# Designs tried in a protein design run: designed miniproteins, single chains, continued (5). Part 64

Each design is a single chain, and the fold is of that chain. pLDDT is the mean over its residues in the fold that is shown.

## One batch from the design tools (miniprotein)

Design m18204
Fold by ESMFold2-Fast:
Structure m18204 (fold): chain A 84 residues (1-84)
Amino acid sequence: FLVLSPEQKAAARRAAAEQLRELGYPDTEVSVMAFPGDDDVLILVLASRKGSKRIYIGSANLGPDDDPAEAGRRAAERAVRNME
């Protein structure tokens, strides 16, 4: 059973927002949800573009020694694939 701390969740959210900006989506609001598992955490990045009613979702798994920021970036990349 692995849970994300508030600081780790914030790091994932900030990294996801930075990745969305790098990919050309700076006006995107980002939320992060984390679902605990036995050996990892499933991170969902929820991305909503300004002026859009659609929410785009990307996911990544985070192991106990993994960087939450890196997981946030990967999830953001997957969310962007659903925008295009």
Scores: mean pLDDT 79

Design m18205
Fold by ESMFold2-Fast:
Structure m18205 (fold): chain A 73 residues (1-73)
Amino acid sequence: MSNEEIIEKVATALLIFAQINNEPLSTIRKAQEALLEAKKEGITDPEKIVEKLSKYVSEDQLNFIKRLIEKLK
């Protein structure tokens, strides 16, 4: 799967799970914007994507995102 596709899948998953879990949309929007910025910058390293998200998501959510990226590769 392409790096661009991985970023898109992660962004979509974050939005869906945030809505289901009644998370503040503002927090999720910041995480989603960070992912879109990484995509525009051409960041292809999943570790760099996870690092950008670490400011906006909990450690547990970060671990799930990391596993999702690894599975989608």
Scores: mean pLDDT 68

Design m18206
Fold by ESMFold2-Fast:
Structure m18206 (fold): chain A 80 residues (1-80)
Amino acid sequence: SPLDELREEADRRIDHMEEAAKEMKKSNIPKEEIEERLLYELEKFKEYLREKAKKYNVPEEELEEIIKEMEERVKEILEE
């Protein structure tokens, strides 16, 4: 279903962000720069998901739950 596809895309994106954050930390990139990059990517991806959800008539309540889960996961990545 379109909802399952959005959930899978969200999970894959967050997994990539987590790995990117780990590599950036390993490369001694400042925490502030890592935060800026991840938050920028998160906002762009949220835009993408909202547009895709609207196109495929995914219920707004279901989309907001996915977005909330993504925001919490990114927060956890940044709090490491």
Scores: mean pLDDT 86

Design m18207
Fold by ESMFold2-Fast:
Structure m18207 (fold): chain A 73 residues (1-73)
Amino acid sequence: GPALEELIREHKLQLALKIAQALADELGGKVVASGMEGDTAVAYVQVGDKALKVTLDGTEVTVEEVPASTIPK
């Protein structure tokens, strides 16, 4: 039901943020944005002039290098 879906979304976002923070700490970067894109949790880590997009889809974590201009404001 809707309450379970909201709980799952919150849990995914928290996990994506934890992964993004671990990457930021490892690379000397900073977590600069996070949110939900539909049912997918997304977080951004800025490292210099580049960004890493962390995407959590189910149990699969994808990390993609993207231009810093891609970061939501």
Scores: mean pLDDT 79

Design m18208
Fold by ESMFold2-Fast:
Structure m18208 (fold): chain A 92 residues (1-92)
Amino acid sequence: SQEALDIEIDGALDLMKIAVLKRIADYYKKQGNLEEAKKVYEEGIKLAEDSIKRYRDLLAKSTDPDAQAIAERYIKTLEEFKKELEEELKSL
């Protein structure tokens, strides 16, 4: 379905953005720039939270089983990424 395809594309883009932010934050951490690392990890966490909320809202409104399945998969993956970023932030 078009709805399922749109969610797949949007979810993939969200994951790529968060992955890039993590790499930037990890780079700052490795350089000893902990203040910039913290800001970028927090930006990634916020993006993950905003994305999870958007997919949960879509899941609540959708009657398309394929769209629901894709949204649930992206929610799970984003929650795992958020947890990883939160652990990195705590380690600063």
Scores: mean pLDDT 89

Design m18209
Fold by ESMFold2-Fast:
Structure m18209 (fold): chain A 60 residues (1-60)
Amino acid sequence: MELTPEQRERAQRLADEIAKGATSREEALVRIAKYVREHEDTLTPAEIAEIGRAALERVA
């Protein structure tokens, strides 16, 4: 996935925020899904994928 440095940094910050509220992988997936649903029209698929992966890494 090709993200700009700015998109990657934003994804990292959002992933940290999502992971902070989750204590399990399943909880993180629910939070990621909710965030994606709220921002589906704004975020590219690449940004969504990066946010999800980074958040799951932080919870694991």
Scores: mean pLDDT 75

Design m18210
Fold by ESMFold2-Fast:
Structure m18210 (fold): chain A 61 residues (1-61)
Amino acid sequence: GSVDAVRQGARDLTDRANQLQSQGDKLSTPENSSTSQQLYDQADTLRSGATHLTDVGTSLS
């Protein structure tokens, strides 16, 4: 159902955020600091989106 799709979307965003965090960690050098920060910022944005979708899914359940 639509609730399952919303929950899957939240999981997908969380998985992507974890992947971006890992990439940022690998690029954690002084010369790549701006790039790693961009990846961390993107991961934070995706986690915020995942939380919002989880709240919506809970409301629909």
Scores: mean pLDDT 80

Design m18211
Fold by ESMFold2-Fast:
Structure m18211 (fold): chain A 80 residues (1-80)
Amino acid sequence: GSAVENALHSLETALKLIKEGDNSGALLALQSALEVLEKDSSVPQSIINNVENALEALKKGDLDLAINQLEKAISDLKKL
């Protein structure tokens, strides 16, 4: 798949892991997605910002904010 498809899979995996209580696994999946997205010039900065916000929210234990930002990033990435 494309880099965008690989990043989308990692973001969807992170969302699942947060809902299952695996915050450490979710952090790793978000970091992996962010590295892929940052290297792709076709990805809008707004999507990268949403993933970064989800990562920071998860690090702070704000699960509601992390889920909200992550769902927004997934939705916008699917529209590319």
Scores: mean pLDDT 86

Design m18212
Fold by ESMFold2-Fast:
Structure m18212 (fold): chain A 82 residues (1-82)
Amino acid sequence: GLATGIQALKEGVLKAAKHLESGDTDGARDALEENLVKGVQGTDPDTASALALGGTEALSSLLSGDTVDAAIAIAEDEVKLS
């Protein structure tokens, strides 16, 4: 469900941030993508689409080195889907 998807995306962002702190950009991307896939699994198409959009925005912010913008993207996704 949505709550599980949002939680998985948050975990992905946290893991991605840790990889970026160690200089592992590929690991950061993989961590976020893996958790996004887990989050959208078994959900409806509208929720899956919104989570994918939020995940893409979070990944973009993390790769630019802005963890605050990534957190904002996740929070906006929660508000939009709740």
Scores: mean pLDDT 66

Design m18213
Fold by ESMFold2-Fast:
Structure m18213 (fold): chain A 72 residues (1-72)
Amino acid sequence: KLEILQKKFAEARKKHGESVAIGIANIGLRAVYEGRTEEARKLAEEHAKAAGASKEELEEALAIFEEALKAA
């Protein structure tokens, strides 16, 4: 499971840089670990807006975040 997430992070970083994909995944994972699953999505979306992500970057980052949610 961790290896799959690491590969997805590496691919997103290669395509879009580190700020959007890693930031969204990190914020979402932290919220899930704190038991705030409902807030995790909102935090991820707010981070994406702040980062000024393109539609493609946002879709990639949200896909990584969803995989992280399944792992939690």
Scores: mean pLDDT 65

Design m18214
Fold by ESMFold2-Fast:
Structure m18214 (fold): chain A 82 residues (1-82)
Amino acid sequence: SEKEKAIDIIEKVLKELGYSEEVARVNARGIVNALYTGGGSIKGLIQGLKSILDKNLYRTEEEKKVIEAIIKALTDYLNSLK
């Protein structure tokens, strides 16, 4: 499913940023489950993440960089389908 693909992409990003496999798995699922609601799509997930950045709703500069990396990876994935 598209939701499962989003979780896989985010997990890989978190591992590349130095998070352990267990932390990456739990956080990837948490992020997708929080933002991938109702009419969920990867495009909608990207829009939700961009809204967090635009409204400065991140708690730390590290969280901001993580969100930026996730947006990039999800956008690159969608561009690969064209």
Scores: mean pLDDT 82

Design m18215
Fold by ESMFold2-Fast:
Structure m18215 (fold): chain A 68 residues (1-68)
Amino acid sequence: SVEELIALAERLGSRRVASLIRALSTGDPVIERVAMHDTGVPLAVLRRIRDGRATEADLRRVAALLER
């Protein structure tokens, strides 16, 4: 679930990932497009996050890209 992903991001210490999960959970396609272009995170990963289906590996990858 989205709530479980937010809790996982908080445990990983990534406030930026937690904020991205909250933003993507709105389903706004503009947020998806901006995140894809600005972070380099693949759209498929962003959509897994939106749908509450992302893995810990997905969140760790996103954290690494956001730290660029």
Scores: mean pLDDT 80

Design m18216
Fold by ESMFold2-Fast:
Structure m18216 (fold): chain A 81 residues (1-81)
Amino acid sequence: MFELEPPPLEASRVVLAEDLIRQGAPPSFLEHARRTLERAGGEEERQRLIDEYNEWVKKATEEAKKAGFITDEQIKRWEAA
């Protein structure tokens, strides 16, 4: 439907972020990253935001795990999707 394949932008990462939000991750961090990525309309901006998006997902995941919202088991499940 949309773009067929954006190598630097992995669909699994997007799904991971959404599953994180669904089960108790801080939606502010993940939504902000997602909105910023959608706002980007340039190649350079996309590359930069993709990197930050991935880092925000990692950071949000680690914080949620630290707070007890999610487990390492869920992280593996999301990465498998």
Scores: mean pLDDT 53

Design m18217
Fold by ESMFold2-Fast:
Structure m18217 (fold): chain A 67 residues (1-67)
Amino acid sequence: SMPLDRERLLSLTAEQLTTVPGIDEERASAILAYLSENPEVSTVDELLTVPGMDEETARALAEWLNA
């Protein structure tokens, strides 16, 4: 599983998340809710547990965070 830049991930706003391909405002809200409950998240596989998340979008988010 691809590691995540956790500092960047935890500092993200919904507005910033919606710049990622495949993430709309609804999905951004779901991601932020998940991170509030799971601050230890560190891998792409953990992002796949977010409601409505797909593998392609989770990978795009991870690549964007690690860029």
Scores: mean pLDDT 75

Design m18218
Fold by ESMFold2-Fast:
Structure m18218 (fold): chain A 67 residues (1-67)
Amino acid sequence: EAEKLREQAKQLEEMRADLERQTAREVALAAGDPELAAQIREGGARLSRGLAEKAAELRAKAEELAK
C-alpha cells in the first residue's frame, strides 16, 4: 500500500517535470505573442502546482501507512 502511493507520487512528479518542459517549449514558440506566452506560463504554473500538491499528499499518506 505505502509503496504504491510512493510510486504514484513519483509518477505525478515525472508528469510535472514533463509539463514544465512542455510549457517552456510552448512559451518559446509563442515568443512573438507576449499575451499568449503569459497565458501559457500561467496555465502551466497552475497545473504544476496541482501535481506537486497531489504528489505531496500521496507521499504524506504513504508515510502514515508505512510503519
Scores: mean pLDDT 84

Design m18219
Fold by ESMFold2-Fast:
Structure m18219 (fold): chain A 88 residues (1-88)
Amino acid sequence: ELSEAEEAELAERLAPAEAELEAEYAEAQKLPEEERRKRVKELQARGIRLAARVLTELGHEDRLRETLSTLSPETQAAVEAGVAEARA
């Protein structure tokens, strides 16, 4: 589990991108129901991918790997993409 200090560092690094995601999420709320559902899933995947990238950059990849088997296929794909981005 992340310590309070580790969680604070993660939140600080994610803050600019989270603001952009929140703005896009607000725009998605104006879409018809089916399009909104698809867009929200895309934004959730983007947020997960970003968090996984930052966690990997901070040295927490092992903790991400430990949870992969308990996650949905969509969430696993987003985590793996974030890890790959951190290594590029």
Scores: mean pLDDT 76

Design m18220
Fold by ESMFold2-Fast:
Structure m18220 (fold): chain A 82 residues (1-82)
Amino acid sequence: SKEEDLEETKRIIENAVRLLEEDPSDFARGAAVVALATVYTSAKNAGLEDIAKLAREVLDLVHAGATPEEVRRKAEEGFEKL
């Protein structure tokens, strides 16, 4: 269901944010970017526009070198709006 797809997508975004908090290395950041890009594409293709927008906004912050704290805040603010 769309609700199950939303919860799975939220979990993947949460895992990407957690990865950055536990391992701020360039390698971990790259892995988070790949995971978020995959989630963005899947959500967009599924018509889940709000979650796709959140995944893209989190992805853009990670790619721009934002701190784990900034990325966490963005994800939490986005989850509250879903």
Scores: mean pLDDT 81

Design m18221
Fold by ESMFold2-Fast:
Structure m18221 (fold): chain A 94 residues (1-94)
Amino acid sequence: SLEEAFRKGYEMSDEEFYAKANRAQRIALDRLLFERHFPRPDDDALIATLSDEEQAEIAGYLASRPHVNLAAASERARALGLDLLAELLERAAA
């Protein structure tokens, strides 16, 4: 379930997330945390393949980090077309 995927991400350490995350999840995470002036078109296509569960894991991972700006990450997620991830981050930011 999305709830379980979010919880799994929330419980992950940095080491655990980066060890388990696929390439699409790692690229999406970088795009959510940092502004990219030169995005690669193939990276955007790969990000578009993220499942709902993979998006929920990213949302959980970010929500567990006290210094992450979840509102900014949500805006970046919407710009990438990751609407589910954006909604989960918005709820966590409230």
Scores: mean pLDDT 83

Design m18222
Fold by ESMFold2-Fast:
Structure m18222 (fold): chain A 73 residues (1-73)
Amino acid sequence: DLLEEAKRLQEEAAARILAIDPGLRTLADVLRSGDVSKIRTARQYVLQRPALRGEVGRLIDEAVRLLEEIEKK
């Protein structure tokens, strides 16, 4: 199920962000929302933070890919 996998990746990315910086709650909430447009905007902030851009950036990219596939159907 693409939706379940996307939600898993969103939750994992959100959890990792909060583990690194608990102050990034709004960013974590955006990732959990499943709103591709908002997530793409949030990705810009993730990529500018060395602690986040590697693993979290990868999780976001994969989640967006799955969400876009779901939207096309």
Scores: mean pLDDT 79

Design m18223
Fold by ESMFold2-Fast:
Parts: structure tokens; sequence; C-alpha cells
Structure m18223 (fold): chain A 68 residues (1-68)
């Protein structure tokens, strides 16, 4: 599993700001070794029903997924 620092670095490289599109968030998670179905699930957990996800929401959802 990727470290928290690796997750934060990948988000920072992709985001250009506070929020990412869900497509960008899925690609970030896939680059960190998550499968596409798991990446999609994590992103939906981070921001259900929203078109974008914040860095904080995405980090929290990744931490929750790794703790389960």
Amino acid sequence: APSRAEVEEAIDAASGGERLSKEQAIEVLKSLGFSEPLAERIVELAAPGEETVSKEQLIAAVEAALAA
C-alpha cells in the first residue's frame, strides 16, 4: 500500500489547486497501485454525489480504505 506521503505527493502533482475532478482522483489512485474498481469506490466514498473531490476528502477516504 502507498504511504500517506506518497498519496499526498501524487494529489499535489495532479490537483493544481484544492480540488480534483473525480477522473483525476481515480487516475491518481491508479498511479499509486489501486485497482480501477477500488479507486472508483474510494473516490465515491470521498465525495458521494459530487463532481469534484478535495485533497482532504480524498486523503481521508484512502486512509479509511487502508484501515478496513
Scores: mean pLDDT 77

Design m18224
Fold by ESMFold2-Fast:
Order: C-alpha cells, then sequence, then structure tokens
Structure m18224 (fold): chain A 83 residues (1-83)
C-alpha cells in the first residue's frame, strides 16, 4: 500500500507542476511517481499497482508529450502489466 500511495502523491504533484508550467518539478515528481509505481508492481500488490497506474495515467494527460508525460505513461503501463 505504501508504494501505491507514494505513486499517487507524486503523480498528483507532477500533474499540478505541469499545469503550472513548472517543467523541472513536473519531471522530478514524474520520476518519483514512476519509481514508486515500479516498486508497487514488484511488490505483488495488485491493488497498489492498479491504483498507481490510474494515478500516473491521469497525471500524464496533464503533462502532455514532454519528458514528464512520457515518464508517467511508461510507469503507468508497467504498473498495469503487474496488476
Amino acid sequence: MEEGREAERAAEEAGKAAEEGDKEKAIEEAGRAGRAAGRAALSGDREASERAGRALEEAAKKAGEGLAGKTLRGGARAARLAA
């Protein structure tokens, strides 16, 4: 559960930073969200992985086509595959 919650918080921060135009913070938080989603996927906790995947997908919509958005989409796909 911890990794899913961290992924959700970091994804929310990444999306917010992207909407505010803070590209550096968006990239930093997207990286944190991706790492947390990866740990959730490796933990075997399907609920945490699904929750992380959904949060990263929503944040990716806000981040667009840049590095932050690509990082979030990659993390979401990895988490969904583990669920």
Scores: mean pLDDT 78

Design m18225
Fold by ESMFold2-Fast:
Structure m18225 (fold): chain A 97 residues (1-97)
Amino acid sequence: MTASGSVSNGNTTRTTNSSISLTEKDGVISATLFVRAEPGEVVEAKVTATDSSGNVTTADAEVEEVSPRHVEASADLAATSSSNTVNVTVTVTLVPE
């Protein structure tokens, strides 16, 4: 399975792609995605999971504007086509570099 995330505020879009091992049990899939954001940015996390049978599940989460400090947000995302629920935790770390 593969997870990807993006950060946008209408001005700058940053995308992070990562390959993660997801734990799947009785319709529950958990994934953690870490995205860096600047103050005023909106964090969007999009998780796309494709299994070995070719089943594709997409889930997304949106986080409000990020303050100039560390922000931690969690979102429960329901799979659109399967009975599986994807839980995504988005941790936002502000790096002024």
Scores: mean pLDDT 48

Design m18226
Fold by ESMFold2-Fast:
Structure m18226 (fold): chain A 80 residues (1-80)
Amino acid sequence: SEEIERKALQALIDEDYETYEEYRKKSKNPELVKAYGLAIEGLRTGDEKLLKEAIKLLEKFKDDPEVSDMIDVLKELLES
């Protein structure tokens, strides 16, 4: 459910990686949650490789306008 996905990302923000992985696996779309997680970690650490990996995974879900918007934001950050 969307609630499970939100719980996974909140756990990642709290640096609770065990809880993040548990909820990610239980989400409707574990790969999409992983992509958002990579974006969060890339932004937190300034790691451009994590941001590029996040974009590659998000591209699979770009038919969703919210995902497409996120890809555009991440690409803009990498071009800066």
Scores: mean pLDDT 82

Design m18227
Fold by ESMFold2-Fast:
Structure m18227 (fold): chain A 63 residues (1-63)
Amino acid sequence: GAALLEEAIAAARRGDTDRAKALMDQLYREGASPEQLRRVGAEAARAGDVDTALHALELVRRL
């Protein structure tokens, strides 16, 4: 949902890799769009968190 997306974006922006990845996995299980997952990955990339950005790309590839 929207609340999970905002939490994932906030975690990605602060470089909280473990929380951002866990929230993205939750979004994926709940049927998040490719665009929502890409948005989280883009925020992680901007913060310098390559691990979280790559995780977002992997989840998008599964959709």
Scores: mean pLDDT 86

Design m18228
Fold by ESMFold2-Fast:
Parts: structure tokens; sequence; C-alpha cells
Structure m18228 (fold): chain A 92 residues (1-92)
């Protein structure tokens, strides 16, 4: 799950379009985070740390992820899920 999220986030950071499969994966992951914010926060931190190793993110991004409340994780996850759903509808 961390690896899949990291690959999707790396593409988004480069403004690369996501495939329908990647959008479905993102939607599933974000729905899971909305229902499981504590686990979602842990996975977000691990993904951010991996993106730092790849030179895509900074330590400030990791620290920001670590500072998220459960409610903030839920809000971010719901917004990201809605975005993924909207993009999937556009792909036909």
Amino acid sequence: LVERLTEILAKLARNEPLSAEELRALLEIMRFFAENPEEGKRILVEAAEELVKRGIATQEDVDAAKSLSDEQVKEMARAAAEMAERKLAELE
C-alpha cells in the first residue's frame, strides 16, 4: 500500500496523468484513510519519507504529515477520493 501510494504521489508531483487503474487505486486508498485515519496518517508519513529519498519531497513534508490530526487526514482523504472519482468519470 505504501509503495503504491508513493508511486501515485510521485506522478502527481510531476503533473503526470494517472491511468484509470491508478485512479481506482487512489480512490480505494483514500476511502480507506477516511475510515482509518490513524493508519492513513502512518502510511502518509511512510510515503512522504520515501518521496524524500527519491528527491521529490522535503523533510518539511514529512513533518507536516506527522502533524496531521485524524480529522485533517479524513478531510484530505475525502477530498482526494472525490477528485479521483471525478477524474475516473472523465476517462470514459
Scores: mean pLDDT 82

Design m18229
Fold by ESMFold2-Fast:
Structure m18229 (fold): chain A 72 residues (1-72)
Amino acid sequence: KTITFNSATAAEELTSIGKEIGSKVNITNLTDKSLLLSAVDVTTPEKAQVAVEQLKAAGVKDGDQLLVEKSI
C-alpha cells in the first residue's frame, strides 16, 4: 500500500487503492513520518482528486513515498 506520488496519476492510483480497501484511508508521508490525511474517502476519481490537491497543498512532491492504509 506504499505509493510513489506522481501528480498526473495519483488520483487514479488512490481510487484503485480506495476501492480495494473499501473504506476511508489514512495517508502518511514516509519521508518524515507525518500523517497528511486522516479518514479520507478516495473511492471515486472526484474524491481522490480532492485528496491529491490536499497532498500537494501539504507540500508533497512527485517522487515522495506515501503510505496509504485503512482508517480504523
Scores: mean pLDDT 80

Design m18230
Fold by ESMFold2-Fast:
Structure m18230 (fold): chain A 95 residues (1-95)
Amino acid sequence: MDEELERLKERWETLSVDELLLEYGRRRHYLYGLFLDKIGSNDLDGAIRVLEELRELTRHLRRLLERQGDHESADFLAREEKILDREIERLKKLK
């Protein structure tokens, strides 16, 4: 998963803002589906790993958008990152 995540992050560096937002939206949707599957199977470790991957992608996208001057979208993603941090810590306490 970490190697696939790093390759995905490198791929995103080659994309336009519009392409980045579409790919992020698709990956976020996919990861939330996977997260629900992990929760449904009582796999807390798997659920945490999925949210950690989403958090890394959110951080990476925020940095790319900041570099391109999209401060409004970057600020939104900074808030999303904080929500993910809280959810990950909550799940870790349940282990």
Scores: mean pLDDT 82

Design m18231
Fold by ESMFold2-Fast:
Structure m18231 (fold): chain A 130 residues (1-130)
Amino acid sequence: FRLRDGTLDDVDAIQELLEQAGRALSKEELENLIKNGFTVVAYDGDRIVGVGIGSMVSPTKVGLVALVVAPEYRGRGIGRALLEALAARAREAGATEMEMVVDPSAAPFYRSMGFKLEKLGNLYFATLEL
């Protein structure tokens, strides 16, 4: 696989991947995130097989909006590579921290990436110093 920045030409492919993962965003929301936030896609040939999306939630904090890898491409380090690429872009933009809310099933992955996890009801609040 390879990584590149997501563009407006990728909107339909990204939306389809997010919908398949149960993470539907409107076309308008996704276009705004591509224009004003950070979007990294993982691709294999002509197919987008993963996406990471972040947006600044404050002048120094980036919120992770989505991190999705196509099921048949899991276990190949694509999620890690996407998260590392987003963290690098966020740091370049002046972010000092990345944050998100994660399901318990995803908690081991984020913990392995260096996130601090604190229980928040039935979910976890995850933070990473950049």
Scores: mean pLDDT 80

Design m18232
Fold by ESMFold2-Fast:
Structure m18232 (fold): chain A 73 residues (1-73)
Amino acid sequence: MEEVERLRREGERRVAEIEAREKADVEAARQAMAAVGASQEQIDAFVAKVRAEYAKEKEEARRRLEEEARRAE
């Protein structure tokens, strides 16, 4: 089924885009917090929250792709 393979490739692209945004956002957050004198513990805690939000977004993207693949079958 060609549709299933297309959805998998599209999913890989979407996840890569989310990962690129996560990397940029994490680096921006680290720099901004360091610039205001935040402790390493505070920076780590904030970065963990950012990563958790992106992990949720990636999981939702994967679930959506699984649903689309099921419908395409």
Scores: mean pLDDT 79

Design m18233
Fold by ESMFold2-Fast:
Structure m18233 (fold): chain A 88 residues (1-88)
Amino acid sequence: MTEEEFETLLDVYKAMVDTVIKRIEELISKGTPEAKEEAIRLGNATLEVLDEIKKFVEKNASPEMTEKFKKLVDEYKKRIEELIEKAK
C-alpha cells in the first residue's frame, strides 16, 4: 500500500465512521426503544467493519501505517462502545 493510498483510506473511513457515530447519537436522542436497539445494532456492525479494515491494513500497509491506523481504530472503538452503553 502506498502512502497516498493509505491517506485516502484514512479519509474515507474517518468520514464513514463519523457519519455512523452521528447517526447513532441521533437514534439515542430519539429515545424510543426501537431507536436504541438500532443504535446498538449499528454500533456493533461498525465495530465488525473496523476489525476487517484493520486486518486489511495489517496485511497491506507498512508497520508505521498499521500503528497509526490501530490508534485511530482504538479511538473510534472506544467512542462507539461508549455510545452502545449509553443506548442501553
Scores: mean pLDDT 83

Design m18234
Fold by ESMFold2-Fast:
Structure m18234 (fold): chain A 73 residues (1-73)
Amino acid sequence: SAELAAARQALEEAKKSQNADTAFLYAASAYVTASELNDEQLKNEAVAVLKLLVPKLQSEELKKAAEKLIQDA
């Protein structure tokens, strides 16, 4: 699926990003796409990246958003 390929690319960009907020947007995008397409492996990989990002996020709003995605997984 082109959508799954794009989500995997987004997750790789999240892992390479030096900016935690940018990394969060990529990882969250990958999580949403994986959840919609029922790709459990990609979803689990996105959740793992989100967990690593939570302590690096400076915005409380982004921390809350990341925590919610992790809990909903």
Scores: mean pLDDT 85

Design m18235
Fold by ESMFold2-Fast:
Structure m18235 (fold): chain A 76 residues (1-76)
Amino acid sequence: MREKKLEELRKLLEKVEEVRRKIAAGEASDAEKEEGAEALRRAAELQLELLGIKLSEEERKQLEADFAALREKLLA
């Protein structure tokens, strides 16, 4: 179960980064921005669930840092 949630989180964060890149290029549609925001919301839910699952200290710190960086860039 944990591995599937990590894969899902990775895919969601990749989608957020893709949408952020399109926004930076001026190529993002409103629909794509909404999809990015929804992916970010789902990623936040999964991150909280994964923090409830025993991760190594390094895994938790890396996941939190990656999410925080992507959230800041997307929502800025």
Scores: mean pLDDT 73

Design m18236
Fold by ESMFold2-Fast:
Structure m18236 (fold): chain A 79 residues (1-79)
Amino acid sequence: SLPATTEEKVKAALETMLASPDPFSLILESGKGVRFQLLRRGDRLTVRDEAGRTATFDLTAHLEEAARLLAEGQLPPDL
């Protein structure tokens, strides 16, 4: 249940980003102790991990997949 709980919290944070003023930034910490920097501009979310790797995707189209991957400490793909 802990992985599902973390995913739900991450999903809620991503939904809050979509409802927030543009641009909006957030630091997210996964259930695996991995930190991500998130920046939303319009419908696009840019995620940066602790190694400086980045991914950019349409947050509205990929919210469920992004929430799952980020909760697991994984960088989403470029989409």
Scores: mean pLDDT 79

Design m18237
Fold by ESMFold2-Fast:
Structure m18237 (fold): chain A 66 residues (1-66)
Amino acid sequence: PSAAEVAAAQAAVDLAREKGVENTSKEDLLAAVAKHSPALARRLAATTRSAEEAVAAAMRILLEAA
């Protein structure tokens, strides 16, 4: 993944940790992602159904970058 995608994925994970996944909407997560990578935000919007799935996808990006 690119540095922008890693930063975007980290922002999503950080937001979910701060608010709790159950208190975080998919829209809020995508807005945080879009600030770093609008392309990743569009991809996550199309490929995930829930906040939990979006966070899981972001964690996979971070794991792949490590």
Scores: mean pLDDT 83

Design m18238
Fold by ESMFold2-Fast:
Structure m18238 (fold): chain A 88 residues (1-88)
Amino acid sequence: SDDELVDEIVRIIKEGVEKNLPLKEVAQRVASLILEKYPDIKDSDIINFTLLVASLYRAVRAAKAAGKPIDWDLVREAVRDYINLLKG
């Protein structure tokens, strides 16, 4: 389901932030997950989706580094919006 995919991407972002994972590693994990779920996805669509999630991860990581609270519900909604853009 889309909710399951949202949960998995948010989990990858949370783990990335907690472990201070490189942007490239988080981007690769997300891209692999999307390719597994949508094997016929266009290269342009996976690149655009991965760029959106990578940008979100940078923002979340920057907020944590600055000591700002992370709104995980807002992160979840952003991921949902990105999946909706990918599908439509």
Scores: mean pLDDT 86

Design m18239
Fold by ESMFold2-Fast:
Structure m18239 (fold): chain A 60 residues (1-60)
Amino acid sequence: MATGEIEVEGKRFTVTVDGSTVTVTGEDPEAAQLLQQQMDAEIAAGGDAAIAAAKAFVAK
């Protein structure tokens, strides 16, 4: 499991990578859900490479 915080458009999000599952939570639930949908789409299109990129991103 890897967990990291990111800031997008002034909003703070927590991204958790657990195996092949990427979960996004944040102070703004609507923005977090949009970011989750984008991550899910990227993982569906990019497979393991997208998961590896997310894991590298949250490890910072």
Scores: mean pLDDT 72

